# Designs tried in a protein design run: designed miniproteins, single chains, continued (3). Part 93

Each design is a single chain, and the fold is of that chain. pLDDT is the mean over its residues in the fold that is shown.

## One batch from the design tools (miniprotein)

Design m11220
Fold by ESMFold2-Fast:
Structure m11220 (fold): chain A 84 residues (1-84)
Amino acid sequence: GPLPLTEAERKLLEAAKPLLKEQREKGEAPDINSTFTLGGKKVEVTESGNEITITTESEEIYEALREAAARTPSDIKVTLTLKE
């Protein structure tokens, strides 16, 4: 399995779940642009329509979100980007 996530990384995943679920249920898909730092790691989230783009500098966050995105309903498009 994946390496144990930090408490902050785990909290990010739990925060992402309600956002994905809420957009799915509402179908409204408002534009959301958020940038924050988690444990010294930058995370950018952009949401427009049924598309969610998450950019991170952390490989651990990227892998965790990639697994979560694979379980997201097919009508929601999730793009994950790992900054080099």
Scores: mean pLDDT 58

Design m11221
Fold by ESMFold2-Fast:
Structure m11221 (fold): chain A 99 residues (1-99)
Amino acid sequence: MAQEEIERALKIALENLKKGNTESATFALMAVAIARTHGVVLSPEAVELIKEIADLAEKKGDFDTAIALYESGAEQARQLGLNDVATELEKKAEELRKK
């Protein structure tokens, strides 16, 4: 799977989620899972998109999807050497698991 296709899917998911399509957070999670399965390393911009989608999923009460997106985003951030971003996303996932 091409990195550009996954990142385009994330941009579309964020836009649709902003419009009220709650299924788009799950679509984003599937796109990230496909990237992981095929060893596709995403860009720092894609990690930021994953975080924004997770934040919106949390606001809409979809805690399971938000947790999975924060954890997946953290894994991608670590692969990019963005350890501070990865730690921030891991903490967000832990806080949601405690609620």
Scores: mean pLDDT 83

Design m11222
Fold by ESMFold2-Fast:
Structure m11222 (fold): chain A 73 residues (1-73)
Amino acid sequence: SKKEEVKEKLKALEDSGYSKAQAVALLLRQAEAEGKSKEELEELKKILKEIVGPKVVEEALKLLEEEEKKRKE
């Protein structure tokens, strides 16, 4: 399933030394870079929230926001 694929990708990133929040941020950034729609990104966020919990997803979104601020500034 899509959820199992996402779970496997998260585990691979964590095994590579990334935190859960960093792994979530990387997957969201990768999906955006691959041209996934807003709807697909929202679905991915839902799946990630189910796997790691809402707090970890919020931490990942903060990491993405800081990166975006750094690029625009």
Scores: mean pLDDT 81

Design m11223
Fold by ESMFold2-Fast:
Structure m11223 (fold): chain A 73 residues (1-73)
Amino acid sequence: MAKVRLKVESEPPGAEVYIDGKLIGKTPLDKEVELPAGKHGLVLRKPGYDLVAREIEVKDGETVEVKAKLVPA
């Protein structure tokens, strides 16, 4: 497992953050997470907004930052 600092922000805040289909938390998010090294799918979900999908790459000791503007659905 790789240990990474995950920072996820959205406009507006309060979006659910999923990695590989698992709920990690809600934006704004700034925490250390343990994941296998390599590529993972990150999804932001907020009622009334379009889904945001991103691919992230996890490397041990790295910081992963995601910032997204949510579009009303």
Scores: mean pLDDT 83

Design m11224
Fold by ESMFold2-Fast:
Structure m11224 (fold): chain A 86 residues (1-86)
Amino acid sequence: SEHLERARRALEEAKRLAEKHLSPEVAERVNELIERAVEHARAGDRDAAIRHLQEAASLVMEHASDEAADEIIRRAAEAVRHAFAS
């Protein structure tokens, strides 16, 4: 599915940006939360997907610059949105 491919690409980009802009420990935690959000979105669990995405966003906003946080969160949200559509 095109939506699955777009979700995968957005997830990979979000993870790359997190690794670039966050400490390794924080990036690992953020990436785990984004992966769980995408998994829940693919399963149709909207509430769990949104909750994990919000937790990831909070960590990113706490530890990254505003510009880096916006970019990471945008890509993570794109991954979750495409996963819901798959």
Scores: mean pLDDT 89

Design m11225
Fold by ESMFold2-Fast:
Structure m11225 (fold): chain A 93 residues (1-93)
Amino acid sequence: SLKVLEETFGKEVAEKFKELQALADKNKDLPPEAAREFVAAQLRRLADTIATVEGATELAAVVRRVLDYHLAGGVLPPEELQKEAEAILEKLK
């Protein structure tokens, strides 16, 4: 949850995840190409922010892999990448 992220990695990381959740709504109104570029920019910012937090290296690596997949023309990350991210977040609970 966002509260667990804030307690573990600090308010800045939690705010970036909150912003990422808001992108789901914005992407409904964007052309597919513009939505892809916008999501890529936000994922890059999120990965950079997480990478500055001690102990968050695994999470930053997963976000970067999602970004790489997205830039390669993938619409959604593979299920395996989603499960890896969920496992890291569960470890923080």
Scores: mean pLDDT 64

Design m11226
Fold by ESMFold2-Fast:
Structure m11226 (fold): chain A 60 residues (1-60)
Amino acid sequence: SMMEHLHRLEELTQPRDFAAREMYRKAQEKGLPEYVINEIVQLAFDGRLDEAEELLKEAG
């Protein structure tokens, strides 16, 4: 079923989900605009962690 497929996908992407949550937390703590936070989180989900971290540093 589609639900079983989604559950397996979540297990495979768990490390990316953690990284995205941490990036969201850090960006929110810095008081960044929502559009910047969304970009940082999207980069983390795409596995582009170096770019997410650079944007976090440059914007804060």
Scores: mean pLDDT 72

Design m11227
Fold by ESMFold2-Fast:
Structure m11227 (fold): chain A 72 residues (1-72)
Amino acid sequence: MSEEEVREAVEKAAERVKATGQPQVLTFEVDDPEKAAEIAREVAEKHGLRALVRIDGNTVTVALLPADVAVE
């Protein structure tokens, strides 16, 4: 999977999170997992969302979450 494909997938997931308020989880098999993680965080920041990223070898799992608000 290319960087462009990762970016497109994360952008689509971000739109779904914004439309539904529900978390979206994506898994990518990539040659550069660090770059995929960077793209996911960049897209999340652009959309005001949280990204939780887990790297396991060449597998990157991204959870996109609505922005948290402090309880206090």
Scores: mean pLDDT 78

Design m11228
Fold by ESMFold2-Fast:
Structure m11228 (fold): chain A 86 residues (1-86)
Amino acid sequence: SVLEKIKELLEKAREAIREGNDEEAYKLLEEALELLESSDLPDEVKRKYLEELLELGKELLKVTKDPTRAIGLILRVIGELIDLEL
């Protein structure tokens, strides 16, 4: 399912961040975000995984050699979370 794919992508992203593989972490987080944005999942489920993605984006920001890309990803996730509250 789409939800299982999102969970797998976020778990793999967490591992990539721990390994210092920031390019792989970006690819996985960006793919998870795209699936969350395009999916018909309930808003409560989207919020949960967007919050997890935000936490992972903040962790990536601490270790990445490309802080501008991490900030862009974080801002995009925050925008999606705000839209779900309206």
Scores: mean pLDDT 87

Design m11229
Fold by ESMFold2-Fast:
Structure m11229 (fold): chain A 87 residues (1-87)
Amino acid sequence: SMAKLLEEIKALLDELIALARDPSTSEEDLLRVTRRFKELLKQVTDRELLQEIKARLEAELKDPSLTPAGRGALGDLLDFVEKKLKE
């Protein structure tokens, strides 16, 4: 259902941001969460939701507490969302 998809996307985004700030997070764990998020985003056709996700990723990328790996993961997701918005 769409409601379940939206809740999963929100929860996973919150988890990813927390991992991106944690220097003990492994690159493997970060990649796993990022890949799952991309899988869910492929199902999203709602342009307003994609814009909201983009805005949050842009805001979070300004956080100086991000790890280098976390910054890379959030940047990769921002690129993915921007590509979907150009479709």
Scores: mean pLDDT 84

Design m11230
Fold by ESMFold2-Fast:
Structure m11230 (fold): chain A 68 residues (1-68)
Amino acid sequence: MTETVAFMVDEASTAVNLIRFYESLGYEVEVELTTADGEVFRATTQEEVREILESQEGPVRAVLTLTR
């Protein structure tokens, strides 16, 4: 089953903690991050998500694709 969760990122740690939460429930998590200027990044690890978010200024939209 595949689910999608979308949210605006205020803090990198909040996004990473949400990914950890879903992984703890047995989901595989893919992350799509869209910057304020419309640039899109795909990430599959918590490390990649943190690095992308910490490199960005302004609001970032995150979309998590959750697969069991």
Scores: mean pLDDT 80

Design m11231
Fold by ESMFold2-Fast:
Structure m11231 (fold): chain A 93 residues (1-93)
Amino acid sequence: MVSPEQSRLLREAARLAEQGARYARQGNGDTARRLLSRARRLARQAARLGLSDAGKVADGFDTALRYVRQGNYDRASILASNTARSARRLADQ
């Protein structure tokens, strides 16, 4: 069962990651990196509050960040969007 605080953190992480994905598609790697770093931090916070599946969400955002650093914006955008969808699904449990 997901707590209201864990749900709020995951929904905010998803929102930031969706914005990061849009900036990655536009080639704005600096803004994408900042947004995805914040999304990863929020997912890690949800995991620390006892939601172990939020750790998998944080790993997804970390991989998306790796693609941004490598200039692979297409893969970064796809992975960030897919991970955001997983975060929203987890928040709804």
Scores: mean pLDDT 89

Design m11232
Fold by ESMFold2-Fast:
Formats: C-alpha cells, sequence, structure tokens
Structure m11232 (fold): chain A 82 residues (1-82)
C-alpha cells in the first residue's frame, strides 16, 4: 500500500537525518537525505492527486538536480508554515 511505502520512506529519512546530525560535513550523506525527502514528498503528492507536483518531482529525481530539489523543499516548508 502507499501508506506502507510512505512509512518506509519516513523511517529511511529518520535514519539518514540521524547520520547527518552525527556527520554534518558529509555531503554525500546530506544528498541521500535530500533524495529520501523528495521520494516522500513525491509519494504524498501522488496520494493527494497533485499530478503537477508529481511530474516536477519525477523530473528533479531523474536529473538528480539537488539545487532544484533544495528549492522545492524550501517552498514546501514555507507552504506548511502558512
Amino acid sequence: SMQAELEELEARYRELAAKVNANPNDEELREEAVRAMLEGLRLKAKINGDQELVEVLDQVLAENDLEKASQLLEEEGERKAK
């Protein structure tokens, strides 16, 4: 189920976030954490029927564009804060 997939992605992100906190200068580890967040965001967008966001996230993940990924995460964070 999509819910089980989301729980698995959230667990993976929590593990990566803990490792990043222990090794804040590890760029590769930070990139893995960002990718895990994007996969979670994509699955949530798919569950919510946000097809435009799914397409954008598919492109970002396919291109491995971490700068665009960071921008999308900031925008999502701001949207949730307001």
Scores: mean pLDDT 74

Design m11233
Fold by ESMFold2-Fast:
Structure m11233 (fold): chain A 58 residues (1-58)
Amino acid sequence: SMEDERAARNALEAARAATTPAQARASKHEGEVVLSRATTEEAKRLAEEAIREAEKKL
């Protein structure tokens, strides 16, 4: 849905902006929540990207 795509984009932006491990964990969790409910390929792709970006900082 558009909401899941927006939530995934927000998680990705948060992951990219994260400067601490705590912020990275929070954005990873947001990405995982979106990925668990996402039904569109775009939302899944963005959520997976958010998780990958967050993991680089953990």
Scores: mean pLDDT 85

Design m11234
Fold by ESMFold2-Fast:
Structure m11234 (fold): chain A 75 residues (1-75)
Amino acid sequence: MPEIIDLSTYEKADEAAKKFHRGMFKGKILKVPDFRLLTPSAAFVVGARKIITPSATDAHKKEAAELGIELIVTG
């Protein structure tokens, strides 16, 4: 079962970005509280294929679908 990485522990988008490298979340599920911390395209680059988020725009849903990322919107 893939490990869930909760990005809500990051205070700033820039601090999150400094810690992220290509492929570092390969095989993981990302819990993304705000796509300003990590866009679907950025999630793809860091190796994620499944994202959990409280809200997503139609543009975010389309981007995730085009990249083959499973997007779970919780509310």
Scores: mean pLDDT 74

Design m11235
Fold by ESMFold2-Fast:
Structure m11235 (fold): chain A 80 residues (1-80)
Amino acid sequence: SLREELERLLREAEELLEIVETEELSLLELIGIILRAIGLLFELELLEPQVPEELRPLLERTRELVERTLELAMKKLREL
């Protein structure tokens, strides 16, 4: 279902953010996370037209976590 797909994306976003916040990451690991985060943003964009009002908060929360993950990973990449 659409809800299950969004919940899957949320869990993945939460996991990526935790990894970026807590782990010491190599150049290749940071690049991998950046590419994954970009992929998640693409999936969210494709799903957005299908998302009903009741699921919009879930979509927006997932997007915020992915964007935060991307910003933090890119910052860490620049500091290497």
Scores: mean pLDDT 88

Design m11236
Fold by ESMFold2-Fast:
Structure m11236 (fold): chain A 80 residues (1-80)
Amino acid sequence: SEFERLLELTRRQVEETRAYLSSTLSPAAFARAQAALDEFLARLREIEGDESLSEEEKVQLLHRAVGELQERLAEILAEA
């Protein structure tokens, strides 16, 4: 499905982002970024497992969650 494809791509992008940030940020800044990424992955699992949601609703929630993660990472990077 579209949602399953986006979910797989998003999970790969998270791990690529994690690897990049681990080499570029201080340990303290990376710990905050890692917590944000892990919380985001937990949110993706909640969306994936919610049988009450349509595929369209899951895609919309995934896009919203990505936007929220991007804002949070930008704040962490600005403070680093």
Scores: mean pLDDT 90

Design m11237
Fold by ESMFold2-Fast:
Structure m11237 (fold): chain A 97 residues (1-97)
Amino acid sequence: MEKASDEEVKKALEYVSLGLSLKVHETMGELNSALNGAQAGLREALVAALVTTGLSYRYAGDKEKAIEYFREAIEAARELGDERGAEAIEILLKNVE
């Protein structure tokens, strides 16, 4: 019966997604270590998971962890040669300030 606005749903989902993002990040990090020859799509998914985790921490008010995950995402993007993606994530990093 409780009607939530789209914005309220997004906020609640972002807080809930923090746990899911952390689990995805952990799994993808371990898999990426084992699957060094995995396709670019898997590495791109790792970058996306790290960015999502950083955003989740930002919305949770943990700037320090948000910065850490954005930095990790920048490194991951550089590892796959995506300099444009790394630059885009740097903008997100500065926006946490």
Scores: mean pLDDT 71

Design m11238
Fold by ESMFold2-Fast:
Structure m11238 (fold): chain A 96 residues (1-96)
Amino acid sequence: GEEEAQRRAEAAKERAREGGARAARGELAGDAAGYAGGAVEAVGGAAEAGIAARRAWGEEAGRRAAREALEAAARGAEEAGGERVAAALRAGAEAA
């Protein structure tokens, strides 16, 4: 149902935000595994949010949810002090 899709998209968006923060911390610490793992979580969260929204409300809602999740990931990265990672995630959101 729509309520379940909303919960899934919201949870995926939060995972994207946490992924962005993790990627930023990894980049700042020179931790390649942390950076890569965070990036996978950020992009994976955005894809999951987009898929959940698309299935419930169609393609436009899916694109919007993916964009919002990448923007959340960028905010997570920015809050962690990773301006480079935040800029890359923000560019990804603009392209989505």
Scores: mean pLDDT 88

Design m11239
Fold by ESMFold2-Fast:
Structure m11239 (fold): chain A 89 residues (1-89)
Amino acid sequence: MKERVEKAFEEAVKAAEEAAKKVKEALEEAKSEEEFVELAEKRAEEEIKKAMEAAKEVAELGTEEEKKKLHEAIGKLQAEMAKLYDEKF
């Protein structure tokens, strides 16, 4: 149980970081907000889905502390993405 939660946590963070990297690359390449949305969705969809599935497993099996730590880690990535979007468009 503990090992499964730890693995799910690691997979969620790694997938979220990979998704964030692809979103950043799409943001740099995109010439408009519309193009950015299309590129980000197309390129990061698989990684986002994987991150969400792993995060769901942590939410179902993890302790409150593990859930909070994952929420904070993903929240930081989301805040960074939102800031980069606002700065470009």
Scores: mean pLDDT 76

Design m11240
Fold by ESMFold2-Fast:
Structure m11240 (fold): chain A 100 residues (1-100)
Amino acid sequence: EEPKKTVEEIIKAIEKAIEELEELKEQYPQESEFIDRVIELLKRAKEAIEKNDIEELKKVIEELGEIYDEMVRKKAHSELVSFVGLLRHELELILKQMEK
C-alpha cells in the first residue's frame, strides 16, 4: 500500500531533510556531532539510491539505527530523536521499494 515514489522525488526529500538538519544544528549546537553524522548518512543514502546500491542503503539504515540508539541513551533533544527515527523509517520504505 506504500505509494511508489520516483528517484527524483526521493532525492529531493533527502536534500530537504539535510536542510532541516542544518537548521536543527543551529537550534541545538550541543547536538552538532549527532546532526553531522546523520547528514553524512543521508548523503550516503542519496548516492546509494542514485546508484541503486541496495547493500549500501542497508548499511546506512543500520548505522542510522545505531546513532538513534546512542541519541536516546545520551538523552538528546526529543525533536531531533523523533526526526532521526522518522528518517530511518522513510529509508526502510525506500529500501523495500528498491528490492522489488
Scores: mean pLDDT 83

Design m11241
Fold by ESMFold2-Fast:
Structure m11241 (fold): chain A 102 residues (1-102)
Amino acid sequence: MAEEIKRLAEEISSLPEEEKREVMRKAAEIFLERLLKKRKEANPDTKEEEIKRAEELKEKIVEEVTENYEEALEAILERIDEVDPVAEGSVRLLRESLEEAL
């Protein structure tokens, strides 16, 4: 799993600057959208106020990743080996999001 994410991150790193930015933006959007969907399904009693905050936070994170796409890519490459097996679901979502964004 970590090796597949590293390979995808290296492929993205090889893209022209504009394409790299767009792929990272799309990957962040897909990842956060799917993460929020799973969270809503797991907690049907989630208050509307919490849903609104999560959606606002999603927009801010996507914007931040788009502006700092190189730092976001480096963070993935540096930290993917340190991810706890308990976070396997999140790691899988990240891999799928990067693959779909390419």
Scores: mean pLDDT 74

Design m11242
Fold by ESMFold2-Fast:
Structure m11242 (fold): chain A 71 residues (1-71)
Amino acid sequence: MVDDMIDRLNQGRMSPSDMPDVGRMIADLVINRNYRQAVRLGRAMRDRFGDSEQRIQASRIARDIIDQHNS
């Protein structure tokens, strides 16, 4: 559930290696037009990991999945 991922991010219970899973979840939310939850999850990820390479990679994964779905 999105709320579980947000709670884990806010509590510092996620590692950088979990960021690809967060990126995939953001993509799934956008594809399902759940933009409110996608924004919430993306913000929580950015607040926890900021400008880290892992957060940038997660954002790229989300974009790539969304772009492929729209192809």
Scores: mean pLDDT 82

Design m11243
Fold by ESMFold2-Fast:
Structure m11243 (fold): chain A 77 residues (1-77)
Amino acid sequence: MAAVEEELRRALAEAARLAGTAAEGARQELRVEQEGNVTTITLTLTGADGRAAVLRVRVERDAQGEWHLVSASVEAA
């Protein structure tokens, strides 16, 4: 839904800021991990100066088969 997309867009912008570069200029590493009904997507952005930021998004599939955003977090590395 639009609300989930907006939250993810904000988290990505914050990760790019912490990495010291625009997302398009960062080295990107994507990891997807599934554990039961929870999927964790980890995006690591590394700027040219070696500054890194990690975006973690967790989504959960409910009993009806619908996906829900559990959390989105950004941290400097």
Scores: mean pLDDT 72

Design m11244
Fold by ESMFold2-Fast:
Structure m11244 (fold): chain A 100 residues (1-100)
Amino acid sequence: SEIDELIEKLKNEYGLEFLAETVRRALQEADRTLSPELRAEFKQKVLEILKETLEKLDYLRANADKLTPEQLRKQIKDIINEFLKKLSEVLEEARAREAA
């Protein structure tokens, strides 16, 4: 699937295995707990978050020579933190909607 390809890109191209594992756990939880309809919606939102995150990482990599090492580390950390926040928010929303 496209999601699997993007998760593998996070792991293999950027070394962000922790993020890849976090997404895999969220998808496994969704498969166990969500109705088929909410699961499909959740997967679509995860796909959008993965695409946005990889676009930001690709841009940062392409422009790394224009940044100091400190600026580069900060931008990577900000991208990771935004990813985790968005994934958490989408998962919590899905849980709330399934419980209703």
Scores: mean pLDDT 88

Design m11245
Fold by ESMFold2-Fast:
Structure m11245 (fold): chain A 106 residues (1-106)
Amino acid sequence: MKVKHYEFSVEINGKLIHVSATVEELEDGRLVVHLRVTATGAETSPEDLVEAVLRTLEAIVEETGKRPDRIVLHLPRSVPEETRRETGRLLEERTGVPVEVRAVDW
């Protein structure tokens, strides 16, 4: 089992979004990517969050040579529930990969 950690900062539409990624390779070779996104409250749109996550995933795919089999997205509780839900839906649609969204306090 291999675990790798990445930190990424991306500017989307004038907003600075920080994404930390933990990539877990399971014993069967499946890749689970845990993403933690720090966003500025209610001002961040689902589309901005999706673009930040996709850029992070592209970097991970380039380094690992593998696409994720599952994504776990951790978003701050300060991000509205509807925004969190829509971000997960859009990300699943754009990647074709199952996405679990979790609200976190940090």
Scores: mean pLDDT 78

Design m11246
Fold by ESMFold2-Fast:
Structure m11246 (fold): chain A 78 residues (1-78)
Amino acid sequence: SEIDEYLEKGKEYMKKGEEAYKAGDYETAVKYFQQAVEYAKKALELAEKEYGPDHPKVKEAKSLLETAEMFLKAAEAK
């Protein structure tokens, strides 16, 4: 589904961002974490519209979004 594709892309960008962050490439990390936030937001909006607020996919998208935003702020602070 489109929701699963967005969640997968968000997770891929989180991994790439974390790898860049650990390598000290904070500019690249910011770009990847920004992509993770974007895909997590798209997954969340679509999941809430299709399944409602208590569905597991909504909870997964919210968790991904919160984590991505936290990592983005950390990378931007460097």
Scores: mean pLDDT 89

Design m11247
Fold by ESMFold2-Fast:
Structure m11247 (fold): chain A 94 residues (1-94)
Amino acid sequence: MIISYEEFIEELRKGLERAIAELSDEEAIALLNAIHEMLLQFVRDMPDKERAIAFLEGVIKVLEELLPRASPRVAAAIQRVIADLRAEIERLRA
């Protein structure tokens, strides 16, 4: 299936908003960690570093927009993922 990165990011936003609203903190954190690992694997396999960086920046924006909606435990997990994704962007730029 061919989808744009913008479409993927929008679906990710909707999925995470739903997870925060409907899942327990434990389940939401587990899903967030699984998504984080999948994203890191996905960008490692990207041949275009600029595209990978733009994609990660889009994901970080979604995560930052979700922080006010999250419980303290889920917000802490989101902040850790944001920090790890920022570190990956720096690794890609190096």
Scores: mean pLDDT 82

Design m11248
Fold by ESMFold2-Fast:
Structure m11248 (fold): chain A 75 residues (1-75)
Amino acid sequence: SKLEEAIAQIEQLAQQIIAALKAGDIESAHQYAGQLQQLIKENYELIESDPEAKARVEALAQRVDDAIAEANAKS
């Protein structure tokens, strides 16, 4: 479904952000974060309509935030 495709893309972008942060590639991490924000915005109504999808997106956002905090602490 369109929602499943959007969630898969959101998950891939979140993983790319985390990988870039771990590699010290802050520029790529910022670019992926921008793409993630845009993708969530474009699919906002679909995500909001499905509590499971919303919970998954919120969990992925928290994981990205945690990775950013860890990267900043190591700097």
Scores: mean pLDDT 84

Design m11249
Fold by ESMFold2-Fast:
Structure m11249 (fold): chain A 65 residues (1-65)
Amino acid sequence: EAALLERRGEMLYGASEGLARMAISVGRTLGNDEDLKKMEELARRAIEKGEADRAALLAQAAAVR
């Protein structure tokens, strides 16, 4: 049902946000510029995927009535 799909989308986004935070933390720990940029790019991609997944589930929730 719609409410369950919306909640699931929020949980998936939260997981992606957690992964992004971990990637940034690892990049800071490594302390070199090139690795930091790579970790930041991985974090950005994780957030983008989480946003896309949440949007898809929200659209599906709207279609379920």
Scores: mean pLDDT 78

Design m11250
Fold by ESMFold2-Fast:
Structure m11250 (fold): chain A 64 residues (1-64)
Amino acid sequence: DALTAEGRRLAAAGRLEEARAAYLRALSVDPNNVEALRNLGRVLEALGEHETAARLFAHADRLE
């Protein structure tokens, strides 16, 4: 998925707000995209949004 690949590249570059936007776009296309959910959770942890990150990880874990 091009959007999840873009998100990973942006996160690796430390561009966390842009990575967040890319993963949110991926989830707007496929809300059950486990990779996007987990990677968005990691980005949100880095941004200090711990409770939202925990909910995304829980959602991803249910989907497996």
Scores: mean pLDDT 85

Design m11251
Fold by ESMFold2-Fast:
Structure m11251 (fold): chain A 74 residues (1-74)
Amino acid sequence: DEEKRKQLFKKVKKLLLERLKKEDPEAAEELEKRLPEKNPSIQEILDEISKLPEELYQKARDILVEEIKKLLEE
């Protein structure tokens, strides 16, 4: 379970930052700066993306949900 969470954190963080860098590089830098470089918790990721504009928040949330679903569904 810890490994599943660690993989989830890495995948969603990477995907979120990559997507945000293309849409809004300043927002991506702010998010990356606020998230721990090693392993942010899912709650910390959710809290930070909630500060984004609704459009980016919805996209980020969808990425999170999909990655969580893949890891939990096996």
Scores: mean pLDDT 68

Design m11252
Fold by ESMFold2-Fast:
Structure m11252 (fold): chain A 76 residues (1-76)
Amino acid sequence: MIEEILKLAKEAGGYDVVKPYLDKAREAIKNKDYETAARYYGAASLLARVKFGNEKAAELADEIARQALENYKKAK
């Protein structure tokens, strides 16, 4: 759920970095464009991991990566 990811982003201190990508992913999901949603989740996951090298950032990146994979499977 995107709300859970945003909560993790706030706790990791990366909310401002990942939110634009998560908003784009959410918009794509509303339009049934799961391939675009997967790409934006993938980008957000990479940014979270690279920008913040702490345990909360790793947890955030992992959760976003899970959403990217799930949307990629739906796009199939």
Scores: mean pLDDT 71

Design m11253
Fold by ESMFold2-Fast:
Structure m11253 (fold): chain A 63 residues (1-63)
Amino acid sequence: SVEEARRNADFLVEYAEKHPEELKDYAEAMRNGAKAFRQDGREDLAKVLEEAAERIEKLYNEK
C-alpha cells in the first residue's frame, strides 16, 4: 500500500541520515525504484520513492 511504502521510505531516509557515506547509493536506489514502479503503472508508489530520494539528496547537498 502507499502508506506502507511511505513508512518504509521514512525508515530508509532515517537510516541514510545515520550513514552519510551511503546517502548517494540510497538516493539512486530510490530513484531506480520509482522508475520501476512508474513503468508498472504505479505512479502513486513512484512519487513516494521520488520524494524519499529528494529528502536524501537534500541531506548530502546541504552546505
Scores: mean pLDDT 78

Design m11254
Fold by ESMFold2-Fast:
Structure m11254 (fold): chain A 75 residues (1-75)
Amino acid sequence: SIDDWINAYLAAAQPEVDAYAQQHNLSPAQVEGIKSRVAAILKLLTAMTGRLPSQQEFLDLLRSYIDRRIELLKS
């Protein structure tokens, strides 16, 4: 399913997510919130485009979203 695919990609990205969390002192709850929102956006994009993104497209989206969330958390 799409959920299983997203979960596999999130698991593969976990080391990069952990590195960002450590650098910016994010709580586990904040990290889970970011991952949850990225998963929701991926589901929407997949529905709109009719295709699964590549792992690179997924990582680029994840990085962009984390950067935006970190900016907001500094406020």
Scores: mean pLDDT 75

